# Ledger of designs, part 92: designed miniproteins, single chains

Each design is a single chain, and the fold is of that chain. pLDDT is the mean over its residues in the fold that is shown.

## One batch from the design tools (miniprotein)

Design m3403
Fold by ESMFold2-Fast:
Structure m3403 (fold): chain A 73 residues (1-73)
Amino acid sequence: DAAERAYELALRAAESDERTAVALLTAVGILGTVPELAAEVAEGLRRAAKELRDRPDLAEAAERLARLIEEAL
């Protein structure tokens, strides 16, 4: 559930303008601050990064966000 949400938001960020992309990734980051959801959010972000191979800047941002969430656990 949370993994699917994080995945969908990250994919939408890739198809959005810069401002909307930042807002969507920020929302995923906030979702990742909930300890019960953190592992699922990180999983969703890593799945999204694999789908974003044609957008390397956003794929890198998604992987980095997943690492930050896992470190905060």
Scores: mean pLDDT 77

Design m3404
Fold by ESMFold2-Fast:
Structure m3404 (fold): chain A 83 residues (1-83)
Amino acid sequence: MEEVAREIEEALSRAGAEGASAEELAEIVRRLFEEATGERFSVAVRELADGSVFFWAISDSLDATSLTGLVRGDEAEVLASGP
């Protein structure tokens, strides 16, 4: 999980630096998390008033597995958590 979070942070930082949209960032999170776990995820994305993008990914197959994160330009922070 922690290693997956770091890979996602690196990918999001790169994509953010290239001007990726919130939808593109959400797709990166979903793809990398699905590839790492082998499970399907639903990703919600919310743009905040300050231009930051918030992500929330929930596994439909893994009990208590979720991932949240924030992206602001070239900065990305991902936190793996369960309910």
Scores: mean pLDDT 71

Design m3405
Fold by ESMFold2-Fast:
Structure m3405 (fold): chain A 60 residues (1-60)
Amino acid sequence: MGEELLRRLREQVEREVREAEADVGPDDSPETAIRRGRELTREARRRGDERLKELEESLR
């Protein structure tokens, strides 16, 4: 029952990560953009994992 909600949340996290990466300005240096992209990706994954864990707990 909760599988669809977990799947949607994972897709949402992936979209947020992708959107954050796309929001890196063209005036940023490539190295700065890569570093910031990695940090944003890590932070988004961490927040996503927390939400997934909370949702799993609520579905038990």
Scores: mean pLDDT 68

Design m3406
Fold by ESMFold2-Fast:
Structure m3406 (fold): chain A 73 residues (1-73)
Amino acid sequence: MSERELEGEVLAALGLMQVAVARLMLERGAPKEEVLELLERARKLAEEARELGETESAERVLKAVEELEKEVE
């Protein structure tokens, strides 16, 4: 595993953590704006992971973001 690949994996993992926190906040009745802000951070992390070549994990994060955004609407 190259250092670039490891960085991509870490960014994707951080993105999934942001989605998990956003999900917990939504379930606790947190403001919609706070949930969407975490999802935006997760999306940016996923895009950076994709740029580093971690496409599969990045796509998983983006799909999770999209699914939770639909629940927030």
Scores: mean pLDDT 82

Design m3407
Fold by ESMFold2-Fast:
Order: sequence, then structure tokens, then C-alpha cells
Structure m3407 (fold): chain A 68 residues (1-68)
Amino acid sequence: GPLPTEPVPSEEDLEKYPEEDKRHLLARVILLFKKGVDHGTAARIVQLVNEGKLEEARKMLEEAEKKI
């Protein structure tokens, strides 16, 4: 499809993540998405978190936060 298929998790979905680092990053993504960040950017950060690339996820979060 033309849009990323990786879903942005809800706050309920965070309960499924026992790792605090992943849960923290995903909570920040949810807040950015609510503030109107591009869905593609949010989905890519979620993908990086799911892949365990937490350092890259943090960089993208900081860059997205700077734009809003």
C-alpha cells in the first residue's frame, strides 16, 4: 500500500511491553502522534523500537519533536 502499515500503539498496547526503555519511547511516540507528527515518522520510530534499535528511535523522536 502507499502508506506505512506499521501501527502506532495505543496506551493499552504499552502494557504488553515489559521493557521500560521500549515503553518509554513508545509513550513519547504516542504523544508526538497526538500533537500531529507525520504518521510515517511515528510508524518508523515504532519499527525501530520493535527491532531493538533504541538509539536510532531516540534520534528520530528528537528530530520529530524539534519539528512540532
Scores: mean pLDDT 75

Design m3408
Fold by ESMFold2-Fast:
Structure m3408 (fold): chain A 117 residues (1-117)
Amino acid sequence: MTPEEVADSVIAVLQSLADELIEALKKTPEERKAFVERYRAQAAQLPDPGLRDLVQALIDAAEGKISLEEAKERIDRGVQAFAERYGLTPEQVDRLRQAALEALERIVKAREEIKKS
């Protein structure tokens, strides 16, 4: 795959993951735990360690296991490592970082809204 195709593919995966984690937050605690464990298992199978760390940071943020600041740090680190491995351009790195941060923001907002209900 070209670096552009790789970046676009990962962005699509991050958007899908955010949608699925937000839906999981609406489930019962037992169902949510099973759903999240499934996504953690899938993340562990990702071949790239940077992408794995990025995805795991989003899952940890969805569960409230890490701070927003820690999640942003892990995302930035994962994006950087992934970009270096696949030779992404600065513009592709910015697009990937923006998509990951948008996914994180959507997850955090969904968590806070559910707590208010």
Scores: mean pLDDT 82

Design m3410
Fold by ESMFold2-Fast:
Structure m3410 (fold): chain A 75 residues (1-75)
Amino acid sequence: SSSVLRKVTSEYAKWVKKNIPGKEPTIADLVKFAESQGVPREDIEKLVQENASWSRTLQKLKLLFFVADYLEKKE
């Protein structure tokens, strides 16, 4: 839902400010964020591998949507 995506976006902004202030997030940073949200490492690694051919921007967006979808299903 849009409410879960808003929560994930807010938590991501807080995580970036706390862990990598003033730095452009890398794919590795978004993997660490996803793990911090409780997403299993194996599921994150599979998603990264399946989307390795995509631009960095699209890979980052896919990771954020994946975290939101994971948390939505956990409800």
Scores: mean pLDDT 81

Design m3411
Fold by ESMFold2-Fast:
Structure m3411 (fold): chain A 60 residues (1-60)
Amino acid sequence: IEDLLARLKELTGLSDEELAELVRLLQEGRGGHAAALVARAAPIDEEVAQLLTELQRRLS
């Protein structure tokens, strides 16, 4: 989890508070809201999309 979050932070520039909210949204099964939060900070390219998918899988 920590490695995936560190990579996502590097690619998107999300703050630690935004990453904490992202984790909470994914734990609650709100993948669409999680993706929207990321999209505000950076484009969701293939690598970012793969990281979000893997985080959702591990946090579910």
Scores: mean pLDDT 80

Design m3412
Fold by ESMFold2-Fast:
Structure m3412 (fold): chain A 82 residues (1-82)
Amino acid sequence: TLESLEALQAEEGARRAEELVERGRRLVEELAEAVKAGDKKKVRELTAKLVGVALELAALGHTETALEILREAEEAIEKASA
């Protein structure tokens, strides 16, 4: 039915947002380790990927979640740099 197709599309969008959140959190952990290691190239690459994840989440209407992930990244960098 048409309603089943619409529900499937909504479920796919929600699943994509969930995957982006998981990916973002993994990137935050990797970023903290790269900062501790002094790997500036990896820090730049991971930061770019993390910004990309946040932008995709915002585009899907999850702006609050995107900002929360970016805040977690900033906190992780500060703790790793201490």
Scores: mean pLDDT 80

Design m3413
Fold by ESMFold2-Fast:
Structure m3413 (fold): chain A 83 residues (1-83)
Amino acid sequence: MVEAARSRGVELDPDDPDFPGKVLAFVNSLPKPIPEQVARDAAELLFEFGETLDQGTDPRSGVAYVTGAVLKMLADKSDGFVK
């Protein structure tokens, strides 16, 4: 995931304050349908990022978990957005 983004000039750095937004933007830049494994890897990366934050005080934690959950749900449902 991170290496694929770097090959396209996109830096996905967990220390970036907009990390969840950049992960989502990268996934959205891919042709549809998004490969299921890419959606699952992005969800896992977002869950891991959310776990490193203070879940009671940092709003990015909630954004990361919700975005990851949606990507995982789309991968599980095979609804044409992820396949």
Scores: mean pLDDT 66

Design m3414
Fold by ESMFold2-Fast:
Structure m3414 (fold): chain A 79 residues (1-79)
Amino acid sequence: SHMDKELEEEIKRLEEELKEKGIEVPSFIDKMSPLNKLQYLLSKIREHYLKEKNLEKAQEYFDKSVEITRKQVAESLAG
């Protein structure tokens, strides 16, 4: 579906950004659901920006994580 493609594109983009920054992504995340994998990647990119003292970018990725959590909760309540 279109939603699944958007999720896969965002995951791929974050994996590429983490790789470019030299941040190790453990292979066990490939066994996670796509939403859990995305949340993990968002937490890692946020940690990177916090270490770099880039608070604006850290906040951006935190806000994305919150939005995804709200989506997961909404889907759980709809089923």
Scores: mean pLDDT 80

Design m3415
Fold by ESMFold2-Fast:
Structure m3415 (fold): chain A 55 residues (1-55)
Amino acid sequence: MLSPLERSVLEAMVDGAIAAGDQEAIDELIKTLESRKDIAPEYADELIERVKAAR
């Protein structure tokens, strides 16, 4: 399970990337989420879907 600190950091990164609409920031965020998928795949998938749904 992701620690509360890691969850907080990932949420902040997701919110920032979506707000910026920066494809480079989104790509880096997806890489970060993929690296956490082995620990918390459901949570990582949820955040990835949220990022992809933002237009």
Scores: mean pLDDT 71

Design m3416
Fold by ESMFold2-Fast:
Structure m3416 (fold): chain A 68 residues (1-68)
Amino acid sequence: SELDELLEEFSKLAQEFSQALKAGDLETARKKIEEMEKLIEELKKKGAPVGTINGLEAMVKEAREVLE
């Protein structure tokens, strides 16, 4: 489904964020967070369940806290 494809894309971005963070590439890590936020907006528009959206938003919040 389209939702499954978007969730797979989010997982890949989260993995790329972790890789960038481990490499000390903070610019790339911030870019990945921005891309994850855009995917969350698209998932909301496509009618993803509230529980799913809350989980993804919590993950992005944690990622931003790591960069602060």
Scores: mean pLDDT 88

Design m3417
Fold by ESMFold2-Fast:
Parts: sequence; C-alpha cells; structure tokens
Structure m3417 (fold): chain A 91 residues (1-91)
Amino acid sequence: DLEAKNAEAIAAQEEAAADLPAEARALLAEAARLFAEAERARAAGRTEEALALAAEAFRLAAEAAVLLGLISEEEAEALVAEQTARAAAAL
C-alpha cells in the first residue's frame, strides 16, 4: 500500500523534525527544496544553474548540521569550500 508507506515515511520525518530546533528544521527544508530544484535544472541541461543550486543546498545543510552539533563551524566552512571548488572546476 503506497499511501500507507508514504504516510509512515511522512510521520517518521515529522516526528524526527519535531525534535529539531526550529532554525535547523527551516534550513533543512530549504536545503531539500534547493536540491530538488538542482535535480530539475540538471535534468533540463542547465548544468551551471544545477551546480549553483546544489552548492547552496549543501551550504544550508552544513549550517543546519552545525546548529545540531553534528559538526563544527570550521568543518562546515571546509566542506562548503570543497563543494564550491568542485562546482567551479566543473564549469
């Protein structure tokens, strides 16, 4: 039952999200939105736009990870710099 599986997945995400600080939750939601846009841009052949959107999504996800105490600010900056360099090299 696809509806039941989707309902369970949504409920699990809502349950997990409810335990997160509001700021981290908002950043993760925006990162997910930008990543979906990046995938759509890539499918349309807009590679430069897709890379820019993916880099921004990654930056927001890294910021959320810092707020959640999963990584340090220094680690987040290093990861974002690596992703930005890879995106620039791909252009």
Scores: mean pLDDT 74

Design m3418
Fold by ESMFold2-Fast:
Parts: sequence; C-alpha cells; structure tokens
Structure m3418 (fold): chain A 61 residues (1-61)
Amino acid sequence: EEIEKKIDEMAEKLKKYLGLDVETARKEFRALVEAAPSREIGLDIAEAFVTMAEALKKLAE
C-alpha cells in the first residue's frame, strides 16, 4: 500500500536523524494519519515532522 510505504520511509528517516525506533515511529505516524481529517493532511503533517527532525539534526552538528 502506498500509504504504508510512505510511513516506512518517514520512520527510517526519523531513525537516521533522531535515532528513534522505526516500529515506534511507524505506529505514531499511522495513528497521526488515521486521526487527521484526511489521509493527505495526515501525511503532510508527518512529512513536516520529518523535515523538522532533519533540521534539528543539522543544528545539532
């Protein structure tokens, strides 16, 4: 499923940037997508979190 693939990709990025557990990140992103008014909005919010995590990693360097 396309949504699950995007969630997997975002979870791997959070592991890379913040060292978070991939399975935990997957659960949280899936819950976020399901709680959002639409799947598109949920995915956009999740992508914003990944972008913020990348920025925080760069600032920590």
Scores: mean pLDDT 78

Design m3419
Fold by ESMFold2-Fast:
Structure m3419 (fold): chain A 64 residues (1-64)
Amino acid sequence: SPPSEEEVKKATELLKKEGITDEIVEELAKERGVSVDEVKVHLAIVFESMNEKEKKAALKELKK
């Protein structure tokens, strides 16, 4: 099931705040064989559950 427009918008705002670029999201979507919108919502959920140290570590891994 595709995510709602509200979920995608909220996820996009959160990812921008965390410094996750559209390029990172697009690359992950291709790697996982899922839509860009699904990756945005999934990453937003994961980052929302993280503390600041975990977020910094995750960002370093995503930028590799």
Scores: mean pLDDT 82

Design m3420
Fold by ESMFold2-Fast:
Structure m3420 (fold): chain A 60 residues (1-60)
Amino acid sequence: SEEEKIKLYNEADKISREAIEKGLPVDEVNKLRNEFLEAIEKGDIEKAKKIIEQMRKLVE
C-alpha cells in the first residue's frame, strides 16, 4: 500500500541519517538505499523490508 511505502521510505531516511551521524562508509549505505528504491519501484515490499533490516544491521 502507499501508506506502507511511505513508512518504509521514512525508515530508510532515518537509518541513512544515523549512518552519516556515526561517520560510517556512505558508499555501502547508498548501495543498499539504491537496492531499496528498486525494490519499492518493482512493488517488492518483502525485499524492501529485508533491505531495511540490512541497513539497520549496518548502523548497529
Scores: mean pLDDT 80

Design m3421
Fold by ESMFold2-Fast:
Structure m3421 (fold): chain A 95 residues (1-95)
Amino acid sequence: SDSAEVYYNLGNELFKLGKYEEAAEAYSKAIELDPSFAKAYYNRAVALEKLGKLDEAVKDYQIAVNILEQEAKTEEQKELLEKAKEKLEELKEKL
């Protein structure tokens, strides 16, 4: 939805400013508006990694993988799926 994309874009701008906690909150609002928004889960996971919240990041990467395995049609979506899988394997080895 357009509203979910607005919060997703806000999260991206906050992330660029190094405001990782605020970015995660903006991505959470995007997810509330669109629970299938795989990019928002992935980007929230990246922000959570920056905050050292690795268990929470793993959960979001897993959700992004689960959504993309069902929905990925474009090359961009397939690339995001592979990135999310790589992040899961890296973080699972540390837990």
Scores: mean pLDDT 88

Design m3422
Fold by ESMFold2-Fast:
Structure m3422 (fold): chain A 76 residues (1-76)
Amino acid sequence: SSMEKLEELKREEELLEKALEIAREKLKGEEEEIREINELSNSPDPEKFREGLARAAEELARRVKTFIEAKEELLK
């Protein structure tokens, strides 16, 4: 049924939206790390630039993990 599929998609959308909201709350206080990454990424020093890129990748991984964990908590 097309209605059943639409209801499933709406439930998935609600789950993703709630997980994103929870992840945003859990990631409050990462402002200092983002600031430091931005400073390093704007440095003319190649070593600092590489450090900034590495920390940016780590921060992205942390955000993805936090979102996945929030989604799993909602499914519990």
Scores: mean pLDDT 81

Design m3423
Fold by ESMFold2-Fast:
Structure m3423 (fold): chain A 83 residues (1-83)
Amino acid sequence: GLLEKIREHVEKAIEAAKKGDLETALEHIVKAVDLLYEAGMSVEKAIGYKLRAIGYQLDGDTEGLAKLAEEILKEAEKIIEKK
């Protein structure tokens, strides 16, 4: 399902961030956000998440990227959760 796809991208983003692979972490965060946009997230929130991810990647902030990925998963659970 859609939540499982988002979870997969979030888990891959966190793993990549922990390895210092910020480009791969950013790629998976963007994919998770795009899936959330398809699920009904506002364009403003989607853009906000992408800009934050780019900022963390440019700063070399592995912790920031991992925390953002976790935040995106919580938002996915809120939006896609049956109700």
Scores: mean pLDDT 85

Design m3424
Fold by ESMFold2-Fast:
Structure m3424 (fold): chain A 74 residues (1-74)
Amino acid sequence: AAEEAAALVAALGAADPSVSEAEIEEARAYLLANPLRARAVLLTAELERARAAGAPEEEIAALEAELEALAREY
């Protein structure tokens, strides 16, 4: 949960350096309010990166299975 929020915050800072510290804090608070939310976002990004990179079907299937498991936990 906290690790997922930190990873997403780091990704936001890398993508747009104009993002203020206040905006980063708000994003962290939002993600920490529901840890499944942060994890779903990170897994979706990982799946898109794997597909774009031409990763093996086995790796793509594993990421899809993790997203499905998270959806069932909601």
Scores: mean pLDDT 69

Design m3425
Fold by ESMFold2-Fast:
Structure m3425 (fold): chain A 75 residues (1-75)
Amino acid sequence: SLAEYIGKKAKELFGEEYPEEELKEAAKEVEANKEEVRQVLESGTAKFEANKDKLNEEEKEKAQKLLEFLEELLK
């Protein structure tokens, strides 16, 4: 489910674990605000591409994982 995916990525990217009820609310907010999520993905992708050569490998990996997370939220 989207809630399970959000919980998995929150742990992987931020080291945080949330109760199931909070994950369900986060999933509802994502579904209600998909246009905003898409705008964040588009802006983030443009910024990443513009600054790619200025980032070290760790920063590139973190940015790539965040963009992939946002992309999956829109599926």
Scores: mean pLDDT 78

Design m3426
Fold by ESMFold2-Fast:
Structure m3426 (fold): chain A 74 residues (1-74)
Amino acid sequence: PVAKTEEQKKLLEALGELQKLVKEAAERFSEEEIEEIEKELEPISKEIVENRDDLEKAKKALEEAIEVLKKKLE
């Protein structure tokens, strides 16, 4: 097992939260609604990919994606 820094642990926790929200959205929304959510998340996904070597920026982008999904699930 690879040792994890606190920053890496927080990133993994954010990814877990995002996966949970994605599963919940898939159960609650139609395919068309999911496509609209994916379009809203596309700029954030690009930001995560571009900042993958900067854990703080990647974490911030993941937190933004989580907030978008939480608002849609309200």
Scores: mean pLDDT 73

Design m3427
Fold by ESMFold2-Fast:
Structure m3427 (fold): chain A 60 residues (1-60)
Amino acid sequence: SPRAELERRLEELLRRVEELQREQWAAVDAGDEDRARELTREIDRLVREIERLEQQLREL
């Protein structure tokens, strides 16, 4: 169903955000400010996509 497909995609994106957050924390601990900033921007981008998908799920 369209709902199940969106839910699966949402779960994949949430898992990816968790992975990137771990990488961001590691970059901060290593003092790699440039890497930490890149990861923050990627996380922000994925969070916006997650919010869009959650909105679509609510409107189904």
Scores: mean pLDDT 87

Design m3428
Fold by ESMFold2-Fast:
Parts: sequence; C-alpha cells; structure tokens
Structure m3428 (fold): chain A 76 residues (1-76)
Amino acid sequence: MEEEIRKRITEALVKAGVPREEAEQISDEVVKLIKEGKYDEALKKALERMAELGLTPEQIREAFAELQDIIDEIKK
C-alpha cells in the first residue's frame, strides 16, 4: 500500500538524520516515482535531497541501503 511504503521511506530517512518534515516531503516525491516504475530515479531523488540537507556520506549510504531494500521488496 502507498501509505505503508511512504511511512517506511520516511522512517528510513529520519533514522539516517533527515528532519521529519523534510523526510515526509522526500518520501512523497520518492513514492510518486516508484508508482511510475522509475525506481532508479526515486533512489537518485532521495540521494540528491539528502545531500542538499547536508547529511554525511555515511548517513546517505545508510539511508540509500534501506531505501534500496524497500524498492527491491516492491519489485518482486
């Protein structure tokens, strides 16, 4: 369900250090791309937004790995 995917992405971003308000905005953008089947673009969008917010490369890598796991579950 879209809402469950959105919440999972939001929590992954928050865990990596993204503020909740920004994490919710990024999750909305990512979910939109996932619905269009644009999985690589969804991951790229999240990565770009996290970098713009000043997250460290390590924080971005952690969030990216969790987002990739979520997307891989959807692609089954």
Scores: mean pLDDT 82

Design m3429
Fold by ESMFold2-Fast:
Structure m3429 (fold): chain A 66 residues (1-66)
Amino acid sequence: GPIPEAEILTALGEIYLAIGKNLEKRGDYKSAAEAYEKSATLFRQAGDDDLAKEAIENAKKAREKA
């Protein structure tokens, strides 16, 4: 059967978290922060509060370096 909507949102959140980490590794802190912020929104929509908090903390750290 199809994957539930929440699981799709979690998977998209994980993709944006990975994009953010890759951009941060390349020194693109502004784009990394934007990717982390999008990841946090997706995790929040999925109900993954702990993952959303991690993504928000990564976004804040990237913003401080930008």
Scores: mean pLDDT 86

Design m3430
Fold by ESMFold2-Fast:
Formats: C-alpha cells, structure tokens, sequence
Structure m3430 (fold): chain A 61 residues (1-61)
C-alpha cells in the first residue's frame, strides 16, 4: 500500500513540475501524504487536490 501511494503521489507531483517526496520504505501512508502536503503549501488548491486524489485512489487498493 505505502509504495503504491508513494508512486501515485510522486507521479502527480511530477505532473505539476514539483520534486518527488523521499520516504522510508516502511513509511506510513499518513507520513507520505504529510510530506507531500508540505511541498504543496505554496501551490494552488487545485494542485493540492490532485495530489490528494492520487493518494486516495492508490490507498483504496
């Protein structure tokens, strides 16, 4: 689950032209999302929503 969430978040970040998040292999889904949100603090709400949706979609599996 965590690896899939990390990949989905990083793909959404690449689409927005932002750097990927670096997390430990055993990091929780919450840790991954929180790190991504820190990178998005200065970004428009639409970019933040896209990343959150990618994480949510990956987490459903």
Amino acid sequence: RSQRVTEAVNEALREAGLPEVEVAPDASVEDIINKALEHLENEPAEVRQRVLRAAQEAWRE
Scores: mean pLDDT 73

Design m3431
Fold by ESMFold2-Fast:
Structure m3431 (fold): chain A 76 residues (1-76)
Amino acid sequence: LQKEIDLGVLQISLAVLLTELRQGRLDVEEAEAMLEKLQKKFNIPEDLVERLKAALRAGDVEAFEAEVDRILAYLE
């Protein structure tokens, strides 16, 4: 159950960032800080998190969605 709850929190956090990115309302610095916290909590490889940050900095919704899918697949 804890793993399911933690994955739910990660999915919701990433969905919020994706929604803000789509709306052009994303605070990149705040989003990067959130990704750092998620990386530490879920022990996500640094390269996957850096790809998410790169997509955020570029405003690339498609790249961000692809990297989210990679992270969720890694944690399964």
Scores: mean pLDDT 79

Design m3432
Fold by ESMFold2-Fast:
Structure m3432 (fold): chain A 57 residues (1-57)
Amino acid sequence: APLGQAAIEALDAGDFDRAVELLNEAFRQHTGQPLSPEAVAALTPEQIREGAEALVA
């Protein structure tokens, strides 16, 4: 999905906050539910990359 790819690009550019926002929006569009605030706060750059890659597969 374009949002998942955009999240990877934001992460590579060092824009962590944008990467989280794009990943969460892509996750919401794909599954119908956003990540919980606790899950968002616990995300690492590696987990964001893995999640975004899963959403573009």
Scores: mean pLDDT 75

Design m3433
Fold by ESMFold2-Fast:
Structure m3433 (fold): chain A 65 residues (1-65)
Amino acid sequence: SARAEEIARLERRIEEARREKERALAELRASTSASPQEVAELVGRVLRAIGEEIEAELRLQRLKA
């Protein structure tokens, strides 16, 4: 089923976004000597991962409605 395949794809996207968010947060927490630009890039990665997770979750909710 195309719907089941799309659901599985969105679930994988959510999982990938969560892993990227945790990686970026771990790097941010470890960044005791990072420059302001390096910190801004890590914050940007976290925010992008959160956005991807939210988008995929909203799409998933619509498919299950």
Scores: mean pLDDT 86

Design m3434
Fold by ESMFold2-Fast:
Structure m3434 (fold): chain A 79 residues (1-79)
Amino acid sequence: AAEAAAEGARRAAELARAGDGRGAAEAANEASIAGRDNPIASMGAGAAALAAGVGIALGDAEFAGEAGERAAENAVRAA
């Protein structure tokens, strides 16, 4: 669960960096759902999804990607 949530968060960050806002949102949602089975992983995946969303809202796909990757690493380490 934790690794799947981190993988989904990284995918969301990569899609956001590529400018695919819809794909990024879908991947972030899947990462969040995968993390629900583990509260610790859910916290990390949720942070990654929020970071990606903020980056998209700011129009900064690179920031979204970097923030998402960092939060995903935290999710993996926490699990």
Scores: mean pLDDT 63

Design m3435
Fold by ESMFold2-Fast:
Structure m3435 (fold): chain A 83 residues (1-83)
Amino acid sequence: MSAKDYFDKGKELMEEKKFEEAIKYLEKAIELEETADIYYLLGLAYYLLKEYEKAIEYFEKSLKLDPNNRIAEKNLEEAKEKL
């Protein structure tokens, strides 16, 4: 499977609110290709699981690759407020 295949499956699982399963596929995606979108969805999955420290780590990695992602920036600030 390609990074895109794992990312698409992770995104589908996020829409189904299967966050732990989504993380498994997104981690496989990131092993193959590091993109801002994959890091963002990993951050979002951890945020929704209330694992805020991991959410912060992945949102920061996403923003390092795409500094103009305002949604990731907002979610990063919200995750920091939860600590």
Scores: mean pLDDT 88

Design m3436
Fold by ESMFold2-Fast:
Structure m3436 (fold): chain A 78 residues (1-78)
Amino acid sequence: SLAVEGLRKALELVEQKKTDEALEIVRQAAKLAEEMGDEETAKILREALKRVEEAIKKKDYEKAKQILEEARERVESL
């Protein structure tokens, strides 16, 4: 799944503190899911994007990583 691959890459980028790049990957994955009509995946990715942005603003990188891992598990369960 492209969404799962995107979430894994975003997790790696958060570990490297490349947070702007991580957010952009999640944003692009959400847009692609919307364009493909995969509304459930798009919803999961939009929720993850919002929560990761909030965690990054607080410099809580461990929380951001947890959110990305939870989103990956949710997408894989679809």
Scores: mean pLDDT 87

Design m3437
Fold by ESMFold2-Fast:
Structure m3437 (fold): chain A 68 residues (1-68)
Amino acid sequence: DALAWVQARAAERGKTLTPEAARILAGVLENHSRELVDEILDRAVEIAGDSPVITAGQVAKAAAPLLA
């Protein structure tokens, strides 16, 4: 499912999504593309830095310039 897919993509980057972050990215996957989810995750990883967890706020910040 979309939630499992976005969590797996975050895990490939050494990160875990909060449940809210995963829901946002699952929505992007359903309405846009896998490529856009990967681009948002790459930006969110940079924003999260050393944190093993990516939050909904970090996903929103990462997505803002890509969804303008």
Scores: mean pLDDT 85

Design m3438
Fold by ESMFold2-Fast:
Structure m3438 (fold): chain A 71 residues (1-71)
Amino acid sequence: AAAEADAANLKRVIDEATPSQLRHIAQALAKYGSPEARELAKKAIEYAKQGNVEEARKYLHEAVDADAAAR
C-alpha cells in the first residue's frame, strides 16, 4: 500500500538523516502525525535534545509505523 511504501521510504531517510534533519522530521511527526505517532515523535525530540541520536532514530521508526498503521 502507498502508506506502507511511504513509511519504508521515510525510515530510510531517518537512518540517513543528519541530526538537524532528524529534528525537523521529528517535529513534523509530532505536529501532524497520528496521536500515537505524535507521542513517539515527542520522545524522539527529547532524546535528540540529549544528543542521543540512536534512541531518537529508534523512536522515529516507531512513530512512522504508528502513523502508517493509523492511515
Scores: mean pLDDT 80

Design m3439
Fold by ESMFold2-Fast:
Structure m3439 (fold): chain A 73 residues (1-73)
Amino acid sequence: MKELEELTKKAAEYAAKAAKAYAAGDEEKAKEYNEKAMKLLEEALKLAIPLGKWKEVAEKVVEAAKKAYEEAK
């Protein structure tokens, strides 16, 4: 559980940073943070799928990105 929680948290944090950078027009940083978020999300989903928690993980990452984008506008 702890590893899944850490990966999910980091994926959400980078997804939020990517969305915020994108809203600010910083396309280069948005791409960098998005790549980090995607790799962390992939690792989190590998752990979450066998536990039936993939939807919770995906929802947390998506909501973090949406909230960050809206706050940055």
Scores: mean pLDDT 81

Design m3440
Fold by ESMFold2-Fast:
Structure m3440 (fold): chain A 96 residues (1-96)
Amino acid sequence: LREKVLEIGKIMGVSEEEAERFLEKARDAARPDAPLGARDLAVAVGMMATLSKDKEKKEEAIERAFEIAKSLGLSESEVAAAITAGAIRRIGDELD
């Protein structure tokens, strides 16, 4: 999972260090020691997507996140919700 997040981040021009930081932030604060899941990947991709100004690369990264998260058992709507939640959280962190 971590390796997949780093690969997706690279598509959007996000450094490996920043991608790892977003993946850790994506973890449920109520379960900091829980193993990383498909939802954590989708949330991290949503956060990283706010950093990219390249629409084509952003779309490619999002499509890859959908493929991976769906293969791990999430529905399309669950992946979309997680990506959206990640983007909103990142924007909120910049404003507060």
Scores: mean pLDDT 74

